# Ledger of designs, part 12: designed miniproteins, single chains, continued (5)

Each design is a single chain, and the fold is of that chain. pLDDT is the mean over its residues in the fold that is shown.

## One batch from the design tools (miniprotein)

Design m16405
Fold by ESMFold2-Fast:
Structure m16405 (fold): chain A 88 residues (1-88)
Amino acid sequence: SLEERLRELDERGRELGARAVEALAAGDLAGAAEYLEELARLVEEAARLEAEKLREQGKEELAEEVERLGRELAERLRARAAELRAQA
């Protein structure tokens, strides 16, 4: 179900976030960047599924807003990952 897929993405996101923090604390900038890039993919997937759920409810404007916010968050995560890779 969409709810189960969203729950799985949420759990994976929390794990990836923790791994990124651990990598940064250890000075592993390349590893931290890789985890942030994976988080960006997760954010896009979660936003897509949430938007799909909203469209099923007839909430098209909210679905478009969720997709926009998801893209913006993913872009910020990728930008930070690129900065970390440049320092590694």
Scores: mean pLDDT 89

Design m16407
Fold by ESMFold2-Fast:
Structure m16407 (fold): chain A 57 residues (1-57)
Amino acid sequence: SAGAETAARAAAGDARAGGGEEAQKAWLDMGLSANRAGHSAGEAGQAGARGGKEAGA
């Protein structure tokens, strides 16, 4: 269980980072890109810069 949760958490983090670009394109197509795309971009950056706070988890 603990091992599976650790792997799942790592995979989720990697998926968020890897899929961030596609998410931005989706927000653009929805027409809410002006605000939401900026938030999605910040979300990807947060995973790298601010997500370091959770890196040890």
Scores: mean pLDDT 51

Design m16408
Fold by ESMFold2-Fast:
Order: structure tokens, then sequence, then C-alpha cells
Structure m16408 (fold): chain A 62 residues (1-62)
């Protein structure tokens, strides 16, 4: 179970990096709408990462 949570955390972290790169490109191109969409996706992934980190902490404590 811990191993699966760790794999999910790593996967979400990889998505964050990809989205962050895309956000920088969108901002450089002046694509405000795309930048807003990417920022929203980054926020959603950050929430999932925080939830997975909390689940990992709980699983290690159990």
Amino acid sequence: EIARLLEELMRESAKLVSLAVQLVVAKKQGDTKKAEELQKKIDEVQERVAALDAQLAAARAA
C-alpha cells in the first residue's frame, strides 16, 4: 500500500513539472487564457500531492 501511494506521488510530481514548463511557455507567448488553465491544473495536482503525502504519513504511522 505504501509503495503504491509513493508511486502515485511520484507520478503526480512528474505532472507538476510538465505543467510548470508549459505554464512558463504560455506566459512567454502571452497566452493568458492558456496560462490560467495551466495554473488551475497545477493547483489541482498540488492538492492531490498534499493528499497523497498525508495518506503516506498516516500509512507509516499505522
Scores: mean pLDDT 82

Design m16409
Fold by ESMFold2-Fast:
Structure m16409 (fold): chain A 109 residues (1-109)
Amino acid sequence: TVTLTQSPTSLSANVGEKVVINATASTNINNKLAWYKQKPGEKPELLIYNASKLVPGVDPRFSGSGSGTSFTLTIEEVKEEDEAVYYARNYLTQPATWGNGTTLTILKK
């Protein structure tokens, strides 16, 4: 089973700042990594697939990079609406595996 480790597990940002979230795979998964945004009570929203491809209709402030075992999700100019838990998902192997999640809190004061 492939393990995805996300860092940090939680972070806080001010509106307008850049946020960077990392994921490390226990084995090489090539580019078979997707990033999801999940708000409480909502279905996970797919943001990025194949490590770096933006899903049509997703805000272009989101971008992904990396390959093999090291991956990064970047959020430019964060907004209050970006407050959520972000998950990496490996889909090279069966079953697909989820990362531990990163909680993003937006500072509103």
Scores: mean pLDDT 88

Design m16410
Fold by ESMFold2-Fast:
Structure m16410 (fold): chain A 55 residues (1-55)
Amino acid sequence: MLSGNEAVEKLREAQKKGVSLEEIQELLRKAYKENNGDNIEALQKAAEELIKKGL
């Protein structure tokens, strides 16, 4: 559903809303592993997790 660019924008918005850079990096690292090293899918999944948290 989210493009890679949209996912990056969502991660940046979450950081502006007070999510730490460390938390965002941890979400990306876990998503990267879960999606077989696909950077775009990792970005999308990390952004989806932040959206589910209301961020």
Scores: mean pLDDT 75

Design m16411
Fold by ESMFold2-Fast:
Structure m16411 (fold): chain A 67 residues (1-67)
Amino acid sequence: SKEAEELFEKAKELAKQGNYEEAIEEYKKAIELDPSNAELWREYGDFLKSIGKDEEAEKYYEIADLL
Protein backbone atom coordinates (compact mmCIF):
# COMPACT_ATOMS: atom_id res chain seq x y z
CA SER A 1 0.00 0.00 0.00
CA LYS A 2 1.04 3.66 -0.40
CA GLU A 3 0.99 4.15 3.38
CA ALA A 4 3.30 1.15 3.89
CA GLU A 5 5.67 2.50 1.20
CA GLU A 6 5.72 5.94 2.87
CA LEU A 7 6.49 4.43 6.31
CA PHE A 8 9.19 2.28 4.72
CA GLU A 9 10.87 5.31 3.09
CA LYS A 10 10.67 7.21 6.40
CA ALA A 11 12.34 4.24 8.15
CA LYS A 12 15.18 4.28 5.59
CA GLU A 13 15.73 8.03 6.15
CA LEU A 14 15.78 7.56 9.95
CA ALA A 15 18.28 4.70 9.56
CA LYS A 16 20.57 6.91 7.43
CA GLN A 17 20.47 9.51 10.21
CA GLY A 18 21.45 6.87 12.81
CA ASN A 19 18.03 7.06 14.49
CA TYR A 20 17.71 3.29 14.73
CA GLU A 21 14.98 3.13 17.40
CA GLU A 22 12.55 5.23 15.32
CA ALA A 23 13.62 3.41 12.13
CA ILE A 24 12.66 0.07 13.75
CA GLU A 25 9.21 1.48 14.69
CA GLU A 26 8.51 2.69 11.15
CA TYR A 27 9.75 -0.55 9.51
CA LYS A 28 7.47 -2.56 11.81
CA LYS A 29 4.48 -0.31 11.00
CA ALA A 30 5.13 -0.79 7.27
CA ILE A 31 5.21 -4.59 7.69
CA GLU A 32 1.98 -4.48 9.75
CA LEU A 33 0.22 -2.63 6.92
CA ASP A 34 1.52 -4.96 4.19
CA PRO A 35 2.56 -8.26 5.87
CA SER A 36 2.50 -10.26 2.59
CA ASN A 37 5.09 -8.00 0.94
CA ALA A 38 8.27 -10.13 1.07
CA GLU A 39 10.44 -7.13 0.09
CA LEU A 40 9.55 -5.26 3.31
CA TRP A 41 10.54 -8.28 5.43
CA ARG A 42 13.83 -8.67 3.52
CA GLU A 43 14.78 -4.97 3.69
CA TYR A 44 14.01 -4.81 7.40
CA GLY A 45 16.22 -7.92 7.78
CA ASP A 46 18.98 -6.13 5.84
CA PHE A 47 18.66 -3.15 8.19
CA LEU A 48 18.84 -5.38 11.30
CA LYS A 49 21.96 -7.08 9.91
CA SER A 50 23.55 -3.66 9.21
CA ILE A 51 23.22 -2.75 12.93
CA GLY A 52 24.60 -6.10 14.17
CA LYS A 53 21.30 -7.92 14.83
CA ASP A 54 22.17 -10.88 12.61
CA GLU A 55 20.05 -13.52 14.42
CA GLU A 56 16.95 -11.29 14.30
CA ALA A 57 17.63 -10.56 10.61
CA GLU A 58 17.62 -14.31 9.83
CA LYS A 59 14.11 -14.63 11.33
CA TYR A 60 12.82 -11.91 9.01
CA TYR A 61 14.53 -13.50 5.99
CA GLU A 62 12.86 -16.84 6.86
CA ILE A 63 9.43 -15.17 6.86
CA ALA A 64 10.16 -13.39 3.54
CA ASP A 65 11.16 -16.72 1.94
CA LEU A 66 7.76 -18.19 2.93
CA LEU A 67 5.88 -15.40 1.11
Scores: mean pLDDT 85

Design m16412
Fold by ESMFold2-Fast:
Structure m16412 (fold): chain A 101 residues (1-101)
Amino acid sequence: MREPTPEEREAELAELGKELEELLNEYLKNKTKETSEKILELMIELERRSPNPLSEEGIERAKKAFKELYENNITTPEEIRKLFERLKLSDIEKLIALASL
């Protein structure tokens, strides 16, 4: 894989950041699971384009945690903490999983 230049990485991050801002504004007007899932996907793309991105396994753990939070209606801080401990999530993986909550 050809490594992008620092300038190319900054441009890609800026573009994804604008898309995320637009989706966040849409989510604030009309909160839907579909919009939350789109926000999660953009947060993952932003992480993949960062200088020190999460491993693919880390991204998959964050996605799994997000799905389990929504599918099981896990909303209390204690239940969220227990889920994250069970899945052994890093702080960045926790942040991505919570990004659209």
Scores: mean pLDDT 68

Design m16414
Fold by ESMFold2-Fast:
Structure m16414 (fold): chain A 70 residues (1-70)
Amino acid sequence: SEAEKYLELGEKLEKEGKYEEAAKYYTLAVKLSKDPEIIKKALERLGKLARDHPTPEVLKYAKEAVEASQ
């Protein structure tokens, strides 16, 4: 699915140290997915990014993802 592709892209970008881009794609995975496991994994990754790399852009995406999952 498109959401799975965004989750995989986010993971790849995170491994490359591209945290803002990773947060963007994790947020897209949350917004587009109906699968609780994809949503859970993307939110867990975003929470870790927000804790470890709390830039304004990462925090903005984490907030958007949490709001979209409610």
Scores: mean pLDDT 87

Design m16415
Fold by ESMFold2-Fast:
Structure m16415 (fold): chain A 78 residues (1-78)
Amino acid sequence: MIELSEEAKELTKKAWEHGFELLLANEDPEALKEALRARIKELEEALEQAKAKGDEEVAKKLQEQIELLKEQLARLEA
């Protein structure tokens, strides 16, 4: 499922997530879980602000990041 537009978005998200994961991986597992929960909360707040301003593009990107972080948190709690 590789498309030019989708590939560009995925590469951007992958590069950002990879860097973010490397930063979090330097923490203890418990600290990592706390950091993920805190980050999810920050992104949810940013999502509400983006929706209030009518920034649909920003809101969609924030929603995607929230889902990715929730998946990572679920894996750590499993």
Scores: mean pLDDT 68

Design m16416
Fold by ESMFold2-Fast:
Structure m16416 (fold): chain A 55 residues (1-55)
Amino acid sequence: SLEEQLERLEARLEETLRRAGFSEEMITDSVRQVREAFLRQAKTGEPGVFTIERP
């Protein structure tokens, strides 16, 4: 399901950003933005890759 895919993506993103030395606040904000962008694009039916265009 989309929710399961999103959870896996979020976990991977958190791990990647933490390893890269980002702060917990930055990680939380990034995960939130990715989640919102992913769900939005999933509802609009955009295929393939998603991109965060603006805040």
Scores: mean pLDDT 72

Design m16417
Fold by ESMFold2-Fast:
Structure m16417 (fold): chain A 91 residues (1-91)
Amino acid sequence: SILEKTIEEVLKLIGEAQARIAAALAAKDYATAIAELEELKKKVEETLDKGIKEAEEAGDEEAAKKLKEEKEKLTKELDEAIARLRALQAA
């Protein structure tokens, strides 16, 4: 389904970025960790927006709704993570 494929792509993006972010954080390289999170946010939003559009064009209202909810949740979580790392960098 459009929903399952879109979520699978998002989870893959998160998994790949988590490894790089973890390595940067272990090195106390907050600038790299922040840049990786900002790039992840951009890619996640682009992937979800594409999935939402495809679901809407297919008339799959339930998939479109769930993808919009996931976008709101993930965008908030990523923004909070970026803010926390910026606070650590400033300390």
Scores: mean pLDDT 89

Design m16418
Fold by ESMFold2-Fast:
Structure m16418 (fold): chain A 61 residues (1-61)
Amino acid sequence: ALPLTVLDGVDAALAEALRAAGFRTVAEVAAASAAELLAVPGVDMAVLEAIARSIAALRAA
């Protein structure tokens, strides 16, 4: 399993916010909808695009 901080746009603080929202792994983030991720504090459209590109590059399921 890869840590959330391997995703572009995700620093330690955003990784903590994602875990608090229930997204503990890259696979869980990859399975989430855009609306669910945008509800997390610190996730805006630019961060969402960076996360989507990182997941596509990593091919995490």
Scores: mean pLDDT 77

Design m16419
Fold by ESMFold2-Fast:
Structure m16419 (fold): chain A 90 residues (1-90)
Amino acid sequence: MSAEELWEEAERLLREAERTGDPALVRRAAELALRAAGDLYLQGRRDEALALLREAIERLRRLSENPALREAAEESVEALERARADIEAS
């Protein structure tokens, strides 16, 4: 699966999580976003990796307003922020 396909699937899962309140979908979307950003970074597409992580973090922060998703979204934001910081430091 390409980085673009991984991110499209992550976006789909985030929309489904907003609709259903299922925190498992949030965690799965975050895993796919991390894989997509990692793949972009390894390809030398650093700016695209950072843009993807910023978009994912923004979506997850909005989902954290739902109490059912809050814990999963906050944990996912922390993971994505660490990945973003690691890429920015390299």
Scores: mean pLDDT 90

Design m16420
Fold by ESMFold2-Fast:
Structure m16420 (fold): chain A 82 residues (1-82)
Amino acid sequence: GTVEELKEFIKLLKELLEDSSKEKTEKLVKALEKVTGLEVDFENPESVKEALKKAYEKMLENKEEFSEEDIELVKKVLSVFE
C-alpha cells in the first residue's frame, strides 16, 4: 500500500463513522486490503484486527504524512478489537 492508499482508507473510515452503510463498509474493506496486501474477512474479527494493525504500523512508518488526530483515530478503532 501507498501513503495515498492509507489516506483514502482513513477518509473512508471517517465517512463510515459519521454515516454507516453496507456500501461504505465494502469500500473500507477494499481500501484496507489495498493498503495492507491482506485478504480481509469482515466477519472474522481477527482478520480485521490484523489488517488494521498492519495499516496502523504503515501510518507510523510515515508519521509525518498523517495528522496526530488520524493516527489516534485508527488506534482507537484497533482498540475495539482488543
Scores: mean pLDDT 81

Design m16421
Fold by ESMFold2-Fast:
Structure m16421 (fold): chain A 118 residues (1-118)
Amino acid sequence: MEVKAEARLVEEDGQPVVELRIDPEAYRLAEQMPPDHPLRREIVRAVAEAFLEALKLLVDYYVEQGLITPEQAKELIERAEKRLQEAVERGDLDGVMQAFGEALREIHRRVEEAKAAA
C-alpha cells in the first residue's frame, strides 16, 4: 500500500497559505494501528515529510520577502526536521502534528517581530 502526502504553497490575498493533501483513508487507518505497525510508521513518515516540505516552502517565501534571514531559515528548518524525525521514530502522529504546529508558531512569531521592527 503506497501512502501519498503532498504540500504546496498558494498565495491568497497576498498571503502565503500552505495546502496539505493527505489520503484521509490512510490517516484513519493509521489511527487504528499500534505505533510500531509498519504501515502506521509509513503513514506517519509520509505526513512528516509533507509537513517539512510545507515549512520549507513557507520559510523560503519569507526569506524572499526579507522577513527572515537565510541563517534563521536554516535554523528553523533544522529544528523542525529534528522534532519531526523524533516523532516518526516513535510512530507518533500527534507528535508530528505538534512539531509542525510549534514550527509554524515560531516562523509566524519571527515574521511578526520583523514587521513590528519596520
Scores: mean pLDDT 77

Design m16422
Fold by ESMFold2-Fast:
Structure m16422 (fold): chain A 74 residues (1-74)
Amino acid sequence: MKEVEEKLKKAREYLEKGKKAYEEGKYEEALEYYNKAIELYEEVYRETGDKRALEGMLEASVEELKVAVEIVLK
């Protein structure tokens, strides 16, 4: 499943970039990366039911919520 492996890899890369952007105070960039990660994990989960994709979606969603709180409450 080349497409699934590539999507999981890209999703992890986006999730990591989002976390780095968040730590650097780049909240808009962090949200963009987390959204991209969620989209890729969602595609994989809907096609395969892979638990790794579900876990990635949940992690990215939690990180996105943290950033959203920072933007709203700043």
Scores: mean pLDDT 82

Design m16423
Fold by ESMFold2-Fast:
Structure m16423 (fold): chain A 64 residues (1-64)
Amino acid sequence: SAEEALELLEKAEEAFRAGDLETAREYLDKAIEIFHKVKEELSEEEAKEIGDRLDRLGTRIATA
């Protein structure tokens, strides 16, 4: 569900803040997978907001 994707994204962001890049990447990958499955159920605004957060975190992990 969209809520599950958001929960996983928040866990990924929390792990990243804690300096656990491996755990952050694992949660991010799961969040991305679920987001792609539920994207059609989201409003355009919600999809953009979550998508932007996923992309931003992915970039931060890659450049950490």
Scores: mean pLDDT 83

Design m16424
Fold by ESMFold2-Fast:
Structure m16424 (fold): chain A 63 residues (1-63)
Amino acid sequence: MDEYIDRAIKAAKEGNREEGLKAVAQAIAATTDPEQRKHLLRAAKALNDGNYEEAIKHLEEAK
């Protein structure tokens, strides 16, 4: 799980929306925790909006 979240954080720091969204989608598919899923969905929205700082915040909260 942490591997996908860490990859998403790295992608967001690099401004790579496509790789970030792919990593978040893999993290969502792999999680069974509703609270973690909530943070991952917020991160995906932030990435789609181009708000990388907000995305990183939500990804860190998903750990």
Scores: mean pLDDT 84

Design m16425
Fold by ESMFold2-Fast:
Order: sequence, then structure tokens, then C-alpha cells
Structure m16425 (fold): chain A 60 residues (1-60)
Amino acid sequence: VEEGKRLAAEGKLLEAEAAYRKAIAENPDDAEAWRNLAELLRSQGGLEEAEFYERKAAAL
């Protein structure tokens, strides 16, 4: 999660997305990783996909 946040702050959006997806693959119950991925996607205009991941985080 921290690696993804750092990459996003640096504007490395594709690397940040990969880091968050890796965190989710290692721990699917990591609500923070789901929320951070949703925020990243929302910032890129992926509103529908962001809502989907936000709902997953809220369900955990």
C-alpha cells in the first residue's frame, strides 16, 4: 500500500495501479488497498470502476 501511495504521489499512475493490485492479490481483505485503487482510478476519470472498488472496500 505505501509503495502504491508513493508512486501515485510521484505521478507514476500505472506503477501505482500495479502496486495496489499486487497488494490486493496478496491480501484481498486489505480495504485500504481497494480504497487507494478506487481513488487512483477516479482521478483518471474511471468513475464506474472506482465506484466498484469503493464498494468492495466498504464490504470488508
Scores: mean pLDDT 77

Design m16426
Fold by ESMFold2-Fast:
Structure m16426 (fold): chain A 86 residues (1-86)
Amino acid sequence: GSMEARFRANVDRVYARARALLDQAAAARAAGDDARADALILQAEIDLGLLGIMLGVARIAGDQELADLVEAYIAELDARLAEVRA
């Protein structure tokens, strides 16, 4: 229903924001601004935490399609986070 669509939209929004933060962190690191990169990484980690909560909600609700989507988003962001930290 409409509430499910809103929840999915919120998942997509948090994911998109975390991706943008990690892209900005990579750019900051390339520029030698480690303090800015660390701050952006922390913000992305907060969004990863929110996705973890959203994954828990999807699992409790029995929404396997949404749970699989959130798991894929978390895996992609974890890989990007590892790249920025390297």
Scores: mean pLDDT 90

Design m16427
Fold by ESMFold2-Fast:
Structure m16427 (fold): chain A 75 residues (1-75)
Amino acid sequence: MGIEPLTPEERRILQVLFDSDEPLTVDEIAERAGVSKETAQRAVDRLVERGLIVKDPETGLYRLNPHLRPQPYVP
């Protein structure tokens, strides 16, 4: 029904990653966001699909997509 914003758990996880500025495991994200590991895993999967965060496949760590911030205007 209609276009919905990010879920509360997705917003909480994004806030955690914005505050840390470092790659985090799902366990660390769950602890810092105050959600279950399963909830964190589902939310990070959605955020990766949306391009808002990236997962390092070698380490399993998650971080904000470095291209999320506004690009400086150039002529």
Scores: mean pLDDT 73

Design m16428
Fold by ESMFold2-Fast:
Structure m16428 (fold): chain A 69 residues (1-69)
Amino acid sequence: TSSEVFETAVRVGSYLKTQKEPLSARELAEALGVSQSTVSRALRLLEKKGEVESSRDAKGNRLYRMAPK
């Protein structure tokens, strides 16, 4: 539900703020104990708000980090 995605977005943002390296949706799902599907929806919401940015590694994996101010 939308409420679950919003709750996950708060948790994802807080976790990313403590990390030095960009993380994949799978790594975030494993760290937070939530489904990768829910984390991916939360990341899209954060990216739409400009709070998180995405990049790709050399293997084409999508990675996420907190957007700079």
Scores: mean pLDDT 81

Design m16429
Fold by ESMFold2-Fast:
Structure m16429 (fold): chain A 71 residues (1-71)
Amino acid sequence: KKEQIREEGERAARLFEALGDPESAELVRRLAEAEIRLLEAEERGEDTSALREEIRRLREELGRRIEEFEA
């Protein structure tokens, strides 16, 4: 599952790079890494609230950039 998240993130990042948006590509990679960290924290039985908030903020930032790019 961690490998799947990484692969999906890299595919999305490569698409953003092809569109000329390397900053969104890096955001997608950061989101994938945060999701992997969330899975690892869940496996360890650690509090995931901070990671979930980080993922939420990264998704909001990416969504904002996508809207501006499409406008």
Scores: mean pLDDT 77

Design m16430
Fold by ESMFold2-Fast:
Structure m16430 (fold): chain A 69 residues (1-69)
Amino acid sequence: MEAEEQLARLEALRDDRAGTEALLAELGVAFPGPEEARAMTREQIAALVDERLAALEAELRRRIEEARK
């Protein structure tokens, strides 16, 4: 239930960067703090966000499959 809802929200926001960033914050996904973000380029921050989104999506899909018992 929860993982399926989170995955559906993530897929719905696929083309909405601002919504995706808000969802990551809401789900408590670790994001670089202001000091770390200052040391990173915008390209590195974007790559980190994409990496965390891909990892979250994979984990949610895995949990959904496990929950189909």
Scores: mean pLDDT 66

Design m16431
Fold by ESMFold2-Fast:
Structure m16431 (fold): chain A 89 residues (1-89)
Amino acid sequence: MKLSPLQRRAVDTATDSLLISRDSETVRVLSRVLDLIPQVEDEEALRRILELLEEAYTHLLKANNGDSSGIEEALRKAREALRLAEEAV
């Protein structure tokens, strides 16, 4: 099925976050979000999921640059994105 532009953006952001993730739990959560995004049709939910994924990506970049607290924040944002995706399917 053809992805909407918003679903495509969310998939790309989740994929970018996965590529820089080193923590197994963060990888597990982001992988599950990635699997659910094509099934989310609610545009408001997709916008919020995208915002949370962009925030998670920013925190993962901080973690990779030496700020270990970035992993906990990234995981928190990724878990909220997963909750919204599961509720929207």
Scores: mean pLDDT 84

Design m16432
Fold by ESMFold2-Fast:
Structure m16432 (fold): chain A 65 residues (1-65)
Amino acid sequence: TSAGAAARAAAEAGDGNGAAAGAQIHYSVSKTPEAQEAAKKAAEASRRGDDAAASEYALKSGEAT
């Protein structure tokens, strides 16, 4: 849940499209291991300034559901 919240916040801070992806990450983080892993990678990519990778991992987290 904390990882999902961090990934969602990072996605929302990045752009408007990221806000929707962040909501999906938050929702799916507790459902599947793939979604949780993708959410963590999105947060890591965002912290290192790789916004493109962060957005892709955020979307993959939602898709894994």
Scores: mean pLDDT 58

Design m16433
Fold by ESMFold2-Fast:
Formats: structure tokens, sequence, C-alpha cells
Structure m16433 (fold): chain A 106 residues (1-106)
């Protein structure tokens, strides 16, 4: 099997090409090898968001946030996750919760 870094790079490339199904498969494989990778959970959530799977995207962004907070991840990664949570919550009609996350992203 490929190293985690190669799987993440390949998943990102397929995501940018619009091949969301293959991007998901590669992110899932990376997460089998490194289940605590907050960035990978966040990126998997982004792919699901682009597919209109907002409830699943929310679950994966919440998982990414929990891991990023536990790992004391960079402000840059935390801000990205907060912005993505805001966007998906808007799609789900949870406007007050979305506003709270957008404020945290600043």
Amino acid sequence: DAPVEVLLESAEAYYKQGDYDLAIKLYEKALELDPNNAQAWNNLGKVLYEQGKYEEALEYYEKALKLAEEQKASKELLSTIYENLGKVLEKLGKLEEAKEYYEKAK
C-alpha cells in the first residue's frame, strides 16, 4: 500500500479534477492508516460537501475539529475547519450555528 502522504496527494489531485468518488476512496484509505489525521477528515468533508452530502460533510468536519483541538493544530487548520463548518451549517439551514463558526474562523 502507498504511504499516507502519497494517498493524500493523490486524493487532492482527484478532488481538483472533480473525481470525487476516487478522492473519497483515497482519503478513506489514508484514514485507515492514520485515523487521527485531522486534515484528511477535513478534506474528506470538503469532497462530500461538493457532492451535496451536507449531513455527512458536517460529521466529518466535526471529527476533524475534535482531532485538531486535541492535537493543538495550527490556527490556519482550525480556521479552515471553522469556515467549512460555517458553510455546511448554512446549507443545512442552521444559520446561527454557522455564524458562530464564521466568527471563530477570524
Scores: mean pLDDT 88

Design m16434
Fold by ESMFold2-Fast:
Structure m16434 (fold): chain A 96 residues (1-96)
Amino acid sequence: ALEAAKRALELAEEAIKAAEAGDVEAAEAALREAGRALLEAAEEISPEEVARAIGAVLDAIGEIIEGELKGKKAEGLKKAAEVLLEAARELLEILE
């Protein structure tokens, strides 16, 4: 759980940096892997944390959709990555 949660945090940070650089493909790839790592970490903790991780992924998807609809895809990807970053931080606090 701890290793997967740390990986989710690192991948979310990579997604933010890629989005800020305008590298949409790298941001999307890092964001997908961050979401997977977050769900993996939550599955090793409890069903309640899985539900919270799913909620964070849905919120992140909402930010991506809003960014695309507004013609601000990189901004949407950055906001999505920030949602997953916060969720990963919360999991790390539980694992202490």
Scores: mean pLDDT 85

Design m16435
Fold by ESMFold2-Fast:
Structure m16435 (fold): chain A 60 residues (1-60)
Amino acid sequence: GAPLARALRDQPGTTPGFLGLKKGEIVEVLKFLDNGLAYVRSLTTGKEGYVGMSDLELIK
């Protein structure tokens, strides 16, 4: 399946296209971008958006 990641900190989601997350929320990584961003889907809310890779911990 798609890679899973955990939010390392709260994300406000106030930037257009960016996803609001709570610390510890699990996301499915739909695409890794070359600019240090990932496009993700929250497993909690089903919403999609951009998140900084530095704000995510990949789950192995």
Scores: mean pLDDT 84

Design m16436
Fold by ESMFold2-Fast:
Structure m16436 (fold): chain A 95 residues (1-95)
Amino acid sequence: MKELEELIEELLELARKAIESDEETAERLVEEMKRLVRESPVPLEELFEALLERHRRGELEPEEFAGMGTVLMEVMREEGAPDEELRRLSERARA
């Protein structure tokens, strides 16, 4: 979906800026990424699958994938996802 592609592009831009930024700026950018994920109509599971697929294709650097994945899992946790579900997603991300 167009919304999924646009969300991933925006998150990637913010993640890259956060990696290159000082601690204060990086924290602010991470909060902006969380806001984008929360406000997006894209299902969190769909976003996770898309990030994982791009990472497997070498389209995301390890740090970019880790940053975006951490933001997504934190939003999922805030929305009440069970610890077991988050653990399974983490295991898939490490495979």
Scores: mean pLDDT 81

Design m16437
Fold by ESMFold2-Fast:
Structure m16437 (fold): chain A 100 residues (1-100)
Amino acid sequence: MSPREKALLLTEAAILMGAVTAAEIILKSIESRLDTLSKEDQEKAKKLIKEIRELIEEARRLYEELKKTGDLEKYLPQLQELVDEIDKKIAELLKLLKKA
């Protein structure tokens, strides 16, 4: 891999971590609004929040491993998959809030 290609892939990884940070901020905002939901929807929201937090922690660990090893081909696709899953669960969580 050329130094230029490595720099571009590291930039892609940094953009993905920006999305992870944005997700955490959105999650904190959502948590402040849970009391507006029914008890059933609060339990569903809490489960989604727990799952999203676990995915965020996994994404941060993969990013640290990616930085230590430089194995962009191995870790970048895994990081993308985690970000996609976080986005799906946040969209589902937002649908619960719109129902309230």
Scores: mean pLDDT 83

Design m16438
Fold by ESMFold2-Fast:
Structure m16438 (fold): chain A 57 residues (1-57)
Amino acid sequence: MSDLETARSAAKILARLVKEGKVTPEQARAALRQVGEDLGLSEEEIERILKEFDEMV
């Protein structure tokens, strides 16, 4: 699995947690940015994943 696909999987999990009221959208976005940075994704790739996450919430 690519690092980008791993970040997308994390985005789906975080979106579900936001919908369930377990985390705020702000906390989820911060966590997702950290995941992207830890995976070595570019800023462009991180912004893309955050946009996809915002569309899921």
Scores: mean pLDDT 83

Design m16439
Fold by ESMFold2-Fast:
Structure m16439 (fold): chain A 60 residues (1-60)
Amino acid sequence: SDMEKIKELKQVAKSHAKRTLSPEDYERFEKKLDEAFKKTTDINEFLMEVGKAYTEIVLG
């Protein structure tokens, strides 16, 4: 199902963020990602939310 793929993408995104972000920024990213995971069942929408969350944390 799409939910299984989203779950896998979530884990990949967390692994990347943990390696590239500070602990404080990682916590913020993880919270945004967990909220996106609760709100969407669409893979493309989830990918957009992942990119947006990462960009907001790095740039803002």
Scores: mean pLDDT 82

Design m16440
Fold by ESMFold2-Fast:
Parts: C-alpha cells; structure tokens; sequence
Structure m16440 (fold): chain A 64 residues (1-64)
C-alpha cells in the first residue's frame, strides 16, 4: 500500500507538470481513498487526508 501510494503521488506530480489536471485530480482522489484504508491511527489518517485534500484543491484551482 505505501509503495502504491508513492507511485500514485509520483504519477499525479507528472500529470500536474504535463498540465493534465484531470488526471492529477483522479490520481490524488485515489491516493486519498488508499490512505483511508491504511492500518494507521485515525489522527494520522486524518492528517494525511487533509494534506491530499489541500493538494487536490490546489490542482482544481489551477484547472479553473
């Protein structure tokens, strides 16, 4: 799972740099979903989800 999340974040960054904001948003949403499934304390999961949501919002603003 950790390696899968890292791979998705890498691909999201590549999509963002390529100007493919739709793909970056899709990949970031998938990261958020996987983070929620990690066997981590809820507070750490909430923090990680908030960070991903921050990135997602930034990409969505760029798309406008």
Amino acid sequence: LEKEIEELLRKAGEAYRAGDYDKAIELLRKVKELVRKLPLPQDLKDQAVALVEGHLKEVEEKKK
Scores: mean pLDDT 78

Design m16441
Fold by ESMFold2-Fast:
Structure m16441 (fold): chain A 77 residues (1-77)
Amino acid sequence: MNKEFAEKLKEQAKRDAEAAKEQARALGSPEAEELADELLEAALKLAEAIAAGDTEAAAEALERLREIGERLEALLE
């Protein structure tokens, strides 16, 4: 389960980051583009923590992902 779930998370994160970065470029927001890159990095760390079974690291990565996502959403509106 962990490996399959981690793979799905990586795939989803890449798709979401690509979409967010395209939208940021269309809006001309360098800050949003940078946050989209940070979102991808945090999501990849989350997937790695889940694959390793590191619950504490996974929780920390998830919290960071949430904070970045909220800020990115505000900029892309």
Scores: mean pLDDT 78

